# Designs tried in a protein design run: designed miniproteins, single chains, continued (4). Part 36

Each design is a single chain, and the fold is of that chain. pLDDT is the mean over its residues in the fold that is shown.

## One batch from the design tools (miniprotein)

Design m13305
Fold by ESMFold2-Fast:
Structure m13305 (fold): chain A 57 residues (1-57)
Amino acid sequence: SELEKLKKEMEELVAETQKKIKEYLEQGDFEKLQEVVEEAQAKLDELKAQIAELEAA
């Protein structure tokens, strides 16, 4: 289902984002760290909105 696909995409996004945060934190690249966090937050908000829309339908 669409809902299952979106939930899986959210899980994968969280896992990948955590990995990138850890890598950039270890490198001391705070500019890239901020960029990754901001991009991930925007995508998570979009996925949450899509899930809410599907649950309301």
Scores: mean pLDDT 82

Design m13306
Fold by ESMFold2-Fast:
Structure m13306 (fold): chain A 69 residues (1-69)
Amino acid sequence: MPKEGDILLALVRMLGALADLLISRNASKEELEALLRLAERLLREAREAGAEEAAREAEELIRRIREEL
């Protein structure tokens, strides 16, 4: 079985690290909106795959990005 949930979790964590870096640099609204769209896509894919941990971390990431917009 392809470990889709493991891959999605890794992608969410990498995107979270990138978001933290960009937020610390006062990233543009356009950059934050691009990250938000990627996080929302990963959340949808995680939910479809039943990857509960990836979905939870993606939801938390979406909340953090929205606070900066």
Scores: mean pLDDT 83

Design m13307
Fold by ESMFold2-Fast:
Structure m13307 (fold): chain A 74 residues (1-74)
Amino acid sequence: GREAAEKAAREAAKAGGGVLDADGAARAAALAMREGGGSHEAIGRGVGAAFAAGGGGTASAETMGRALAAAGAG
């Protein structure tokens, strides 16, 4: 759920030396959702929640698309 996405976003921020970039947070969130057996739709929602939790504001469709691709959806 959203908690896994939020955790992934926090881990992405730590990996970036405390700076949370939107793309890194989205990728980490998508991976966490996928590892939890999330559907493509659930991964998208999780990425959006992680962006909000990570202070990224509004996630663009492009950024979310890259996150889903990085998660290896399929």
Scores: mean pLDDT 60

Design m13308
Fold by ESMFold2-Fast:
Structure m13308 (fold): chain A 102 residues (1-102)
Amino acid sequence: MTVEEVAKALQDLADAVVERARTGELIRGRFEIVLDPKDKSVKVEGEVRTPEGAELLAQALRKMAELIKNKKTGVEIELESEDGGRAKVTTKSNKVYEKLEK
Protein backbone atom coordinates (compact mmCIF):
# COMPACT_ATOMS: atom_id res chain seq x y z
CA MET A 1 0.00 0.00 0.00
CA THR A 2 1.15 3.55 -0.69
CA VAL A 3 1.23 6.22 2.05
CA GLU A 4 -1.73 7.93 0.34
CA GLU A 5 -3.73 4.67 0.28
CA VAL A 6 -3.08 4.09 3.99
CA ALA A 7 -3.98 7.68 4.90
CA LYS A 8 -7.28 7.19 3.04
CA ALA A 9 -7.80 3.83 4.78
CA LEU A 10 -7.33 5.53 8.17
CA GLN A 11 -9.88 8.22 7.23
CA ASP A 12 -12.33 5.58 5.95
CA LEU A 13 -11.82 3.57 9.15
CA ALA A 14 -12.53 6.69 11.24
CA ASP A 15 -15.82 7.24 9.39
CA ALA A 16 -16.75 3.55 9.78
CA VAL A 17 -16.02 3.62 13.54
CA VAL A 18 -18.32 6.64 14.02
CA GLU A 19 -21.07 5.09 11.87
CA ARG A 20 -20.96 1.73 13.68
CA ALA A 21 -21.10 3.41 17.09
CA ARG A 22 -24.11 5.42 15.88
CA THR A 23 -25.93 2.13 15.10
CA GLY A 24 -25.06 0.75 18.57
CA GLU A 25 -22.36 -1.70 17.49
CA LEU A 26 -19.39 -2.38 19.76
CA ILE A 27 -16.14 -1.23 18.14
CA ARG A 28 -13.02 -3.26 18.85
CA GLY A 29 -9.61 -2.69 17.39
CA ARG A 30 -5.95 -3.36 17.87
CA PHE A 31 -3.64 -0.50 16.98
CA GLU A 32 0.09 -1.05 16.86
CA ILE A 33 2.09 2.14 16.58
CA VAL A 34 5.83 1.65 16.28
CA LEU A 35 7.81 4.87 16.47
CA ASP A 36 11.46 4.43 15.52
CA PRO A 37 11.67 0.77 16.66
CA LYS A 38 15.30 1.27 17.71
CA ASP A 39 14.43 4.07 20.16
CA LYS A 40 10.69 4.05 20.86
CA SER A 41 7.89 1.60 20.37
CA VAL A 42 4.32 2.24 21.48
CA LYS A 43 1.74 -0.53 21.30
CA VAL A 44 -1.85 0.54 21.81
CA GLU A 45 -4.68 -1.95 22.18
CA GLY A 46 -8.24 -1.02 22.97
CA GLU A 47 -11.94 -1.14 22.38
CA VAL A 48 -14.65 1.51 22.13
CA ARG A 49 -18.00 0.96 23.85
CA THR A 50 -19.61 4.41 23.54
CA PRO A 51 -20.41 6.84 20.70
CA GLU A 52 -18.31 9.50 22.49
CA GLY A 53 -15.33 7.13 22.63
CA ALA A 54 -15.79 6.28 18.95
CA GLU A 55 -15.67 9.98 18.04
CA LEU A 56 -12.43 10.41 20.01
CA LEU A 57 -10.91 7.38 18.28
CA ALA A 58 -12.02 8.75 14.89
CA GLN A 59 -10.36 12.10 15.66
CA ALA A 60 -7.13 10.30 16.59
CA LEU A 61 -7.17 8.22 13.38
CA ARG A 62 -7.76 11.34 11.25
CA LYS A 63 -4.91 13.14 13.03
CA MET A 64 -2.59 10.18 12.38
CA ALA A 65 -3.55 10.17 8.69
CA GLU A 66 -2.64 13.87 8.49
CA LEU A 67 0.72 13.31 10.24
CA ILE A 68 1.58 10.37 7.97
CA LYS A 69 0.88 12.40 4.81
CA ASN A 70 2.67 15.56 5.99
CA LYS A 71 5.69 14.27 7.94
CA LYS A 72 8.54 11.86 7.33
CA THR A 73 8.71 9.99 10.62
CA GLY A 74 9.91 6.60 11.79
CA VAL A 75 6.36 5.33 12.23
CA GLU A 76 4.87 1.92 11.62
CA ILE A 77 1.13 1.61 12.18
CA GLU A 78 -0.90 -1.60 12.07
CA LEU A 79 -4.68 -1.51 12.39
CA GLU A 80 -6.78 -4.61 12.97
CA SER A 81 -10.56 -4.94 13.25
CA GLU A 82 -12.58 -7.68 14.98
CA ASP A 83 -13.85 -8.91 11.59
CA GLY A 84 -10.27 -9.55 10.45
CA GLY A 85 -9.71 -6.38 8.46
CA ARG A 86 -6.27 -4.82 8.77
CA ALA A 87 -4.11 -2.04 7.40
CA LYS A 88 -0.40 -1.44 7.88
CA VAL A 89 1.42 1.87 7.47
CA THR A 90 5.18 2.32 7.41
CA THR A 91 6.96 5.69 7.28
CA LYS A 92 10.65 6.42 7.76
CA SER A 93 12.55 9.11 9.62
CA ASN A 94 14.40 11.78 7.60
CA LYS A 95 17.71 10.09 8.49
CA VAL A 96 16.52 6.79 7.00
CA TYR A 97 15.25 8.61 3.90
CA GLU A 98 18.67 10.33 3.56
CA LYS A 99 20.36 6.91 3.64
CA LEU A 100 17.97 5.51 1.00
CA GLU A 101 18.48 8.51 -1.30
CA LYS A 102 22.25 7.91 -1.28
Scores: mean pLDDT 53

Design m13309
Fold by ESMFold2-Fast:
Structure m13309 (fold): chain A 60 residues (1-60)
Amino acid sequence: SLEELYKEAVELAKEALKEHNGDEMKAIEETRKRLLEKYPQLSDDMATTLAALAVHEVLK
């Protein structure tokens, strides 16, 4: 489901933020890359949108 996919994106975003010392732009790019590696059927636009939303969710 989209909800489960979003939850996974948030977990990936948490790890990406740790890896990049809280750099939002680098965390979005890393989250996007990992989403596309795990779910290659996602469009680039969808992966980018999910990554940005997930990183923003973690930073709340």
Scores: mean pLDDT 85

Design m13310
Fold by ESMFold2-Fast:
Structure m13310 (fold): chain A 73 residues (1-73)
Amino acid sequence: SLAEEAYRLAAEAMEAFLAGDEEKAREYAEKLEELLREDPSLEYAALLGILDAAAARAPELTAALRARAEEAR
């Protein structure tokens, strides 16, 4: 379904982002944005994909957020 596609694209975008693959993350994010423009109700499925991907990589996400916070100092 489109909801499954939105979930998958969001999860893959987050996984690519956490892996430091900015180009791949952007490609998945752009595809997700196209789906959300056609059907905004898919937003919840996308958010679940992001959360599930982030939860699986919680240590890496925490490290990335700490690094970003330090750069903002």
Scores: mean pLDDT 79

Design m13311
Fold by ESMFold2-Fast:
Structure m13311 (fold): chain A 100 residues (1-100)
Amino acid sequence: INDIIQQVNRGRDLLRSAQDSTDQNVRATTFQQVINISGQVRDQSRQNGLQDVYQGSSQASDISNQGYQYVQQGQMDQARQQTQQGIDIYDRIIDQIRQS
C-alpha cells in the first residue's frame, strides 16, 4: 500500500513536470514512464484487492497511451489534455487512499 502511494506520487509528479513542456521527446518519454508506473500500480492493486486504485491506474494507463500516440502524431494540444487528465486521475487515487 505504501509502495502503491509512492508509485502513484511518482507518476503524478512526472506528468506535472511535463505539463508545461512543448518538447515532444519529453512528453513521449513521460507518457511511456507513466504507462509503466500505472501498470505496476494496477498489478499491485489487483493483488491487494484495491478495486478503486486498480480502476484508476487502468484509466491512467489508457490516457497515457493515448497521450503517447498524440505526441507521435504531433498533436501536442491533445497530448497536453491527456497529461492533465492523467494528473487528475492520480490525484483522485491519492485522495481515495488517504480517506481509507
Scores: mean pLDDT 81

Design m13312
Fold by ESMFold2-Fast:
Structure m13312 (fold): chain A 74 residues (1-74)
Amino acid sequence: SEEAQLEAVMEESRLVYDEIVRLAQEKGTPEAEEIARRAAELMRQAHEAYQARDLARLQEVLEELRQLRDEMRA
């Protein structure tokens, strides 16, 4: 169902965000802290999309979070 998809995408968004925050704390660089700050702003957008039941917007936010996570892993 669309509701199950919304829940799954939101849950994955939280997991990706938690990983970004953890990696930023481990790295301790200003660049990593900036990526974590950008991720926090994306999480606010994810929450708004989830409340609006906007699956397409929530998926776009998740993709941007994944890109930030990849930047953190590089």
Scores: mean pLDDT 89

Design m13313
Fold by ESMFold2-Fast:
Structure m13313 (fold): chain A 65 residues (1-65)
Amino acid sequence: MKPSDEDIEANAVLIQAIVALHYDASKEELEKVIKRLEEALARSTDPDTQAALKGLIEELKKKIE
C-alpha cells in the first residue's frame, strides 16, 4: 500500500480528532478539528477513510451542538 498526500493528511486529522474527542477539547478547538476533517473528507477517495472521517465529524458535531 502507498499512502497518498490526502491519506497522510486524513490520518493526521483523524488522530487530532480522536485526541480532541477523548480529552473534551474546547468548542473552538472542536470546530477547528471538524473543519479540517470536512476538508480531508472532501479530498479523500478511500471509502474506509471517508467512513472514519464522517463518524468523527458526527461525534464532534454532537459535542458542540
Scores: mean pLDDT 72

Design m13314
Fold by ESMFold2-Fast:
Structure m13314 (fold): chain A 115 residues (1-115)
Amino acid sequence: MTVVTESGGGTVPEGGSLTLTGKVSGNEVVGVMWAREQPGKGSVIIATASKKPGTASSVAGRFTGSWDPAARTAYLTMTNLRREDTAVYYFIAMGYNEKGLPAFVEGAGVEVTVV
C-alpha cells in the first residue's frame, strides 16, 4: 500500500451523480473507506468496501462504496447529490506494509462541489 491515485471530482449540479475512484498499489488491501471533510467540519467515514460494505446514515441510499480486487480500485458512487455534499473526499486503504505490519494509506483528497 504505497501509491494511491484518486480521480473523479469536480463541479456537479444538485440532484446529479458522480463516481470517485481510488487506485492502490503495493501490499494486500484488507479494506477500503471513503471519508468526507465538509468546510469547517472534521473528517467522517461515509462508506466502506470490505466483507460488509457500509454507508453512514447521512448518505444511506445515495452513496455506495465498492472495491474491485482485480483492478485494485475502489469506487465511491454518489447519487442524488445535495449542496451539503460539497466537501473533500479521501480514499483510505487498509492492509499491511512491507514489514507485514498493519498500516493504512490516505489519498491527497478529491474536491467535489455541488451547485
Scores: mean pLDDT 75

Design m13315
Fold by ESMFold2-Fast:
Structure m13315 (fold): chain A 82 residues (1-82)
Amino acid sequence: MEEELERGLELLREELEADERLSPEQKERALELAEEAARALLEGDREKALELLGEAARLVGEALGIPAEELEAAIAAFRAAA
């Protein structure tokens, strides 16, 4: 689990660095939220992890111009499935 989370965070960092649409500050905040979510998962707090992942998705989606209604629907569907 921890090794898989580290690998996932590394891939996320690479993807964010390659994205020209996000500011450095937005990339850093998205990574911080993902790292907090990974820590919550390791601590067994799945609900907190899902909340933090939702916040990261909102940050990235807003920066990419995805409508708030579509983001909230996707986040709600993800939480319901998890």
Scores: mean pLDDT 73

Design m13316
Fold by ESMFold2-Fast:
Structure m13316 (fold): chain A 59 residues (1-59)
Amino acid sequence: SASEVNNELVGEAAEKAAASEDSEKVFKAGMYEAAARAYELIGDKKKAAEYRKKAEEYK
């Protein structure tokens, strides 16, 4: 669906932003959290759990 495609694109964009070495830790935590939520909404539980763990590391 359009909603699923949109959430996948949001997750991918957030993941790329979080991976940037130039990003501050607070921003990285927020982006990993956004990626985890987006992947959870499309049913990718493994990636959602992975990015939640990464977000916690940067908090």
Scores: mean pLDDT 73

Design m13317
Fold by ESMFold2-Fast:
Structure m13317 (fold): chain A 76 residues (1-76)
Amino acid sequence: SEHVELAEEYLAQGDNRKAAEAYAEAGEEAEKEGKLEEAAEYYEKAAALLPADDPKRLEYEIKAGILLLKVGVERV
């Protein structure tokens, strides 16, 4: 994934905010492809890179949670 490669480059540079943005973009791309579990993982990675007081952290955590709930119900 182009966005995952970009996130890894930002992590190597110590830019956690840009890395989080790139992981969130990877999550959105995976979600559009129907890869909900993979999308949730990328949103979780994005959230973990942000400080606790950043509203984007909560936004990404909520997105990941919703996607994981969807994965749990689509396997029947």
Scores: mean pLDDT 82

Design m13318
Fold by ESMFold2-Fast:
Structure m13318 (fold): chain A 56 residues (1-56)
Amino acid sequence: MEMIKQLEEAAKKYPEQREELEQLRENLEQAIAEGDEDALEIMKKLAELLLESLES
C-alpha cells in the first residue's frame, strides 16, 4: 500500500512527528486487516492531512 510507504518515509524525514506517523501507519494496517472500511477511510484522511502539513 503506497500510503503506508509514504508514512514510513515521512517518519524518517520528520523525526518530531515520527510517533504520530508510526501510530497512523499501525492504525491504517489494523483497519486493512480487519476490513473496517469506515476506519480505513478516516485513517487515510488523517494520514493525508498530516503528510500535507509536513510538506507545507
Scores: mean pLDDT 79

Design m13319
Fold by ESMFold2-Fast:
Structure m13319 (fold): chain A 69 residues (1-69)
Amino acid sequence: SLKEKGEELIKKGKELKEEGEKLKKEGMELLKTAPKEQIPAAVGTVLRGIGLIFEGELLIEKGKKLIES
């Protein structure tokens, strides 16, 4: 059903947001302690985390729309 599909998308979206928040936090901690040569890698980790958060939010919104249908 659309409700079951929507609930599964919300669950997957929440999991992606949690993974993204963890990566973002790890990247930000690296930025505090990283030597200059490692800063680009730390920035990349933060950006990947942000990307996962956005993807997760999109899945949650898509899931909510399916449930509301």
Scores: mean pLDDT 87

Design m13320
Fold by ESMFold2-Fast:
Structure m13320 (fold): chain A 103 residues (1-103)
Amino acid sequence: AARREALWEAWRYAGEAAKRIDDKFKSMAEKYPEDKEKLLEFAKHLTQALRDAIDPSREAEARQHLERAKKLAEQMSPEAKKVGDEGIKLVEEAIARIRAARA
């Protein structure tokens, strides 16, 4: 019983995190026009990592998307990278909550 409730709450948290990431990075793309395409691609990889993390059969795909996002952040300006690092932290926390709910 508790396991199903914990998984549902973790999935709900992941959905809220994905929305916050999408909204924040659309706003940041307007502030950093030189990084706009990288910021939008970065947000896509972060949200896809969250979606894949919900499915245990897609753990490798979730990891690949998170690694791609990290590589994109390294290619951004220092100011955009700081915002990107915050987004990565939010996604890693959401994934950790999903994993903990399965334990």
Scores: mean pLDDT 77

Design m13321
Fold by ESMFold2-Fast:
Structure m13321 (fold): chain A 80 residues (1-80)
Amino acid sequence: MTKEEKAKFIANGVVLALRAAPDASEEAIRNAAFGVAMNMGMSPDKAERLAEKIAEAAVKHRGDLEKLREVSYEIAKEVL
């Protein structure tokens, strides 16, 4: 996968997870994002940074999944 393809995969995964669990806590979202990043072969430091930023974005934008997808894509591209 290219960086762009990986970033889209992460962004789509975040949106799908929140559709399945709209009341997910920031901690639950952070833990899920960390697991996905680690499974994609990211280093622990990058995975933690991605997970933290994704969790913050998800809490802020959980009412706007299109915006959450866009923001998650930009976060993933920056960290990858």
Scores: mean pLDDT 83

Design m13322
Fold by ESMFold2-Fast:
Structure m13322 (fold): chain A 70 residues (1-70)
Amino acid sequence: SMAEKEKLKAELEKLVDEIRKLIVQNPDASITDLFEAIALEGEVLFADTLSIEQLKRNLERAKELLERLK
């Protein structure tokens, strides 16, 4: 549904905003984690073109990165 898609987009945007703040504050962030953060920023930019399945996968990626950065 469109409502589900909008909710997933909002959740992804929120997680990516949290990741961005942690990356800026974390001098020990790996190059791999930095590139994943940049890739997720791109997924947010193009979120309207993504399926619900793709948005759910990107949410999982964002949650995994957020846990690594804590």
Scores: mean pLDDT 86

Design m13323
Fold by ESMFold2-Fast:
Structure m13323 (fold): chain A 65 residues (1-65)
Amino acid sequence: NEEAIEELAKIASSNLSEDEAGKKISEIAKKYKISDGTEVLELLVEAVKRTNANERLKAMAESAE
């Protein structure tokens, strides 16, 4: 679910405490009816990849000038 990945990406890019991040991830899993912990981890990995790719591209563009 692309919306779940987008929400997880925002959490991954946020400077949240481990407790806050865990609670938000759990709420997203409930909201999108993801009951399989493995599926939640796969979506989180995808979200982190998207966040890192966007951040890296932005940093490269800024450092090029």
Scores: mean pLDDT 71

Design m13324
Fold by ESMFold2-Fast:
Structure m13324 (fold): chain A 81 residues (1-81)
Amino acid sequence: GPMTVTIRAEDAPEAAGAKLGAAAAPGGAEVGPAAGAGIIDSLRAGDGEGAAEAAANLLEGGGREAEVIEASAERVVVRVR
């Protein structure tokens, strides 16, 4: 069913990677700490849109359909199904 992933600028990179990995479909691409770090770095640089696109692309690579619900410098919210 549909679920929502929220990544915040204050998240640890490994926590962001774990959130994305948990939302990915079984047998999809593995989401490592480096992917989480990239998203957190974009958020901390004020690029919420770039962070949201990166998160959505990772989730789609993981076999989900991804929709960006919110993109700001403080957090991104992506719906997956």
Scores: mean pLDDT 76

Design m13325
Fold by ESMFold2-Fast:
Structure m13325 (fold): chain A 67 residues (1-67)
Amino acid sequence: MEVSKAVETLLRAAAEMTPEERQRLLDKIVEAMEKAAKDGYKGMIESKNELLQLAEEARRRLAARRA
């Protein structure tokens, strides 16, 4: 999945989240960004993978709520 698609998915998910869920999502994004800043290229790859995983989990949770 492209990073831009992951960001779009996260933004859509955030719109349907409670304030508590949005805060947890923000905390995970900040953690991923801190890894990118700290570990250079390796951190950037790990951050990208964490963002993609987070987007997939958010998408799954929204699908479950819709059902």
Scores: mean pLDDT 70

Design m13326
Fold by ESMFold2-Fast:
Structure m13326 (fold): chain A 52 residues (1-52)
Amino acid sequence: SAEAAFEEGLRHYLAGDLEAAIAAFERALALDPEHERAKEMLAFAREQLAAL
């Protein structure tokens, strides 16, 4: 489900696994394109990865 993918993304994000977090948030959006929290977290994770 979209929520399961989003929660997986949050676990990776908090662990610092930005690439895995991005992949999980992208899966959440593929399942639910209107998932606002996944959109926000995907943007934040991408920005942080780009800054490394």
Scores: mean pLDDT 84

Design m13327
Fold by ESMFold2-Fast:
Structure m13327 (fold): chain A 77 residues (1-77)
Amino acid sequence: MEKKEKIKEAIREIARDALLANGFTEEQVDALAESIADTVVNLPLEEAIQLVRDTLRAAGVPDDVIDKVVEEIKKIR
């Protein structure tokens, strides 16, 4: 999947599933998922992964959840 919009949607679904499973509200998840999706499609993978980790940590997401999101992102590019 190489269409920017398709990748953004896949990333949003990955972030949404992980965050909802860990007690985040739908409103919090929507904001974080959009930020993550935009980061992943606009930056080189290594830089995107670091920024995704920083964004999720700043939002209070546990490291084990962050690691799962990062691994799923790596699988779809």
Scores: mean pLDDT 79

Design m13328
Fold by ESMFold2-Fast:
Structure m13328 (fold): chain A 59 residues (1-59)
Amino acid sequence: GPALSEEERRRGAESLRRALLAGGASEDQANTGAKRVLEAETEREAMAAAHEALTAAGV
């Protein structure tokens, strides 16, 4: 997929972190998920990281 900008990665990571915490995930799980999104080079990688984090947290 297309490359993500730093701002898009940051906003995606923040949104995921908030969603994980709202869903009852631990702060460690939320931070780990956000970090994986920040490290993603493409939208597809970011979405995969987000889906894995949400699934692991039971959200």
Scores: mean pLDDT 80

Design m13329
Fold by ESMFold2-Fast:
Structure m13329 (fold): chain A 94 residues (1-94)
Amino acid sequence: AAEEGLARLRELYQWANDEIARLTKEAEASTPEQAALWYRRGSAVYNALAEAAKRFAERYPEIADEAQRIHDEMTAKSKELDAKAKEYEALAQA
């Protein structure tokens, strides 16, 4: 059902938030190269989840508004992590 799919998407989003925060913090304590790598990976994960949310919005009109909000939120998170990756990539080259 649409509600069950949305619930799973929310669970994945919460899990991704927690794991990305943990892994990027650990990487920042290591090297700029590792920080850049894990911010890039985190950005890719959020992009994948944003695409899944967009597909749910397109498939299930009854949850489209909520799925679109999740898509927009994940897209914003992806861009934020991409900016951080670029910042650490510059530090790694210095």
Scores: mean pLDDT 85

Design m13330
Fold by ESMFold2-Fast:
Structure m13330 (fold): chain A 62 residues (1-62)
Amino acid sequence: MPLLARAVRDYEALLPTELTLKKGDLLEVLRVVNDNYWEARILATGEVGYVPKSVLEILGEA
């Protein structure tokens, strides 16, 4: 079941595969990639990419 998450701070993508986030952005976590990154979708834009887990808080199941 995908998880809902929120960006806890602004984040600027360092790689083309990463998402750029603004604090308060809502995301759906699609999968855990490794200890440092999740694959997620920004709900407002539908954009999919990798995000550091440290910039997201989990809100619950989608």
Scores: mean pLDDT 82

Design m13331
Fold by ESMFold2-Fast:
Structure m13331 (fold): chain A 65 residues (1-65)
Amino acid sequence: MELREEALRLGREAVEIMAKTKDVEKQKRITDLLVKVFEAIRAGDYETVRELIEELRKLIEEMKK
């Protein structure tokens, strides 16, 4: 489904940002969110996936500033 593809794309973007930033605390937050997203996908809980994707997207945008 589209949500899985969106999660994968957003995950790649998050990894790219983690590689460029030196904020270990923010890197850990992104990693934790990514783990939760893929666990929710594995469980078929797409409502949780939508919520976590929005949180991850906002964190990524915050880190780009």
Scores: mean pLDDT 77

Design m13332
Fold by ESMFold2-Fast:
Structure m13332 (fold): chain A 55 residues (1-55)
Amino acid sequence: MTEEEIERAARAAAALAGVSVEEALEVVKKILKENPDLTPAEAARLAAEQLRKAR
């Protein structure tokens, strides 16, 4: 996954969870490190889910 794809996933996750892109970027990077086979869309969805539950 490219840096641009990771940034897009972070923006999507941030919008879905109502958090900053910086917070979403950390969660997306962590998810991708543990699950490298995920698409950007799948990583964004999982990151948004984790961010919502942390509230």
Scores: mean pLDDT 79

Design m13334
Fold by ESMFold2-Fast:
Structure m13334 (fold): chain A 90 residues (1-90)
Amino acid sequence: MKEITLPGELVAEKTVTAQEGETPVDIAVRWAEELGLEVVFILGPAVNQVLPAGTKLTVKVIRLPGTDLYAVEVFGEDGELLVILLARPR
């Protein structure tokens, strides 16, 4: 699978552990909300796929240059992109 790197400034990176019943969308939305961001758009190959509890994921928050948008990217343990959430400050 292809790693997707968005052009922009990495503003935050965190390793998170999936809780029981969580999807990649649930994780991306939770992080956008904790950062005070409003969700604009969500896409990805695994948006609503329930993750096994205890799955380790990498979340990256990228500031998109020339815009007020941020991308919240959720990657699996192998670095595969699961979901991208586009958000803006509230």
Scores: mean pLDDT 74

Design m13335
Fold by ESMFold2-Fast:
Structure m13335 (fold): chain A 65 residues (1-65)
Amino acid sequence: SRAEALTAAGEAYFAQGDYERAAKYYAMALSLDPTHARAWAGLGRALEALGRHELAAQAYAKADA
């Protein structure tokens, strides 16, 4: 799916250390499929790497829902 492709792109950017782009791609995946747990978890990790710890905690909570 498009959401899956965007999640994979976010994972690739995260692996490259581009946490800002990773977060954007995960957010785009979630705009298409807000139930995509892997995209929520990826967004949480990217937000942690960017120092946005409170937003990261919220993203992780969504991944576990």
Scores: mean pLDDT 88

Design m13336
Fold by ESMFold2-Fast:
Formats: sequence, structure tokens, C-alpha cells
Structure m13336 (fold): chain A 67 residues (1-67)
Amino acid sequence: DEKREKLVHCIKVALEALDAGDRVTALVCLNEALKLDPDNELLKKALEAVRAGDWDKAKELLEKVLE
């Protein structure tokens, strides 16, 4: 599934960006992921957590999306 593979790639890049403290890259990748899966509540909550500066919560939510 091309859509799933692209979603997983965006989430992995976002996780790496968060680990590096790169908020801008994390937001870009999460917005791309949300375009692929606009009804995904975990992605929406992860995006809110990144905007709020809660990196740990964002990372936890993104790991749940990868299940």
C-alpha cells in the first residue's frame, strides 16, 4: 500500500526530527501524514502536541500510529 508506506515514512522522519529538536521538519512531515490520513485522531493529537512543545507526548502518539 503506497499510501501506508508514505505515511510510515513521514512519521519516521517526524520522529527523527523530534529527536533532533527540529520542530519545523516535524510539523512539515506531520502535515504531510495528515494529508494522507486526514481522519487519524492520533496524528491530529500528535500535531497538537508538537505545536504545544510536548515532544514526549508527540513521540508516544506517533509510535501508536505505527502499530
Scores: mean pLDDT 83

Design m13337
Fold by ESMFold2-Fast:
Structure m13337 (fold): chain A 72 residues (1-72)
Amino acid sequence: SRRAEAERLVQKGNEAYEKGDLESAIKLYEEALSLDPRHTVAMLNLARAYKELGNDKEAQELFERAEAIGQA
């Protein structure tokens, strides 16, 4: 159930992102990662949103985390 809940939050985050609501998108992706900490799609989407806001350090840390999981 936690995985299904995380996937729904990622979908809601994607909808917020498509509407240009980066703040809501970030919050929803963070909530998804709290339920599924290894959800690489949520990490990459969160990193992209942070990069768009100029939060390059946070974006880079998320890209590196997703890469490490993808190689495991």
Scores: mean pLDDT 86

Design m13338
Fold by ESMFold2-Fast:
Structure m13338 (fold): chain A 100 residues (1-100)
Amino acid sequence: AEEHARRAEEAARRAEAAETAEEAAEAALEAGRAADEAARAGADREAAERAGRAAERAARAAAARAESAESAARAAGAAVAAIGAAVSAALAGGGGVEAW
């Protein structure tokens, strides 16, 4: 139905405007649900196609933000691992002794 297509398009705009990966993901989920509802309702083909395109746009926006968040998480994980390795080396190497 037209209402489901409009809801999917509104959700896609929110996903594209989202500042966080979580906000984009929530909006993409709503766009996907609206597209599924349009398809199940046996709605006008044009309305169903518009809802599907909106869901695709929302998914791309969410994926782009998730990739940014995942890259940041990987960098943070690497930093924590490096700190842990340095602490372990200091404890094993006698603290003040240069390991060169």
Scores: mean pLDDT 72

Design m13339
Fold by ESMFold2-Fast:
Structure m13339 (fold): chain A 58 residues (1-58)
Amino acid sequence: RRAEIARLAAEGESQREIAERLGLPQPTVSRLIREEEAESARALADPEAFRAAQLAAL
């Protein structure tokens, strides 16, 4: 999943290692990470909404 790919990348996994684990081409993994970062930026643009989600314990 895109969210899982983003978390693995944040934990220090390389694009190649993620691609090999998930059976995806490396360029695809890179693009999915960038798209997930765009979604995460939206959450940070609204700190109050993000904080409420955190208080709900994920």
Scores: mean pLDDT 68

Design m13340
Fold by ESMFold2-Fast:
Structure m13340 (fold): chain A 123 residues (1-123)
Amino acid sequence: DSKKRALELVEGALNAVDTALDILRQALKANKLDPNRARQAAGGAAEVLENAARLVEEAAKISKDEEVKKLLEEARDLLERARKLAEEARKSSPEKMGDLLNEAIRLVNEARRLLEQAKEKLK
């Protein structure tokens, strides 16, 4: 059942998103005291966000509902933008890293909302 598989993929993506949010928040807290730890955490968040985006892309490809597909494609784009910001944060000064991490958190929270909407339509 493609609908059941899409739901499983969206639930997996939501779990990855929650993990990425925790890591991004940890990076933001670490940035003031240990910038190298913050950079490592930002890199870890980027990897988790890449996995979340992949799961969302797979769910979008198998979804037959155009509204669900649109929500998933929008969520994937937000997750990819957040991943790029987390990767840039890894290479940035502490001052710039804070702004990049805050923007990444904002985009991930928006993606999470779209994924929750897709999940409700797939039930």
Scores: mean pLDDT 90

Design m13341
Fold by ESMFold2-Fast:
Structure m13341 (fold): chain A 60 residues (1-60)
Amino acid sequence: SREELRAAVRAALEAAGLSPTEEQIEAATDEVAARIAAGVPRREALQLVVNRAVSEAVAA
């Protein structure tokens, strides 16, 4: 479900050392869902989104 996906996204971002806003969690959840819909496995989709969020945080 979307609720489970949102919880997984939040947990993954927090585990990576980020303090995501609600807006960032929603945007990341939408991106993970879009990647899954495009045929990317859930685990890989989560990892790709988390890696990009970490890279953006380091660049900021």
Scores: mean pLDDT 83

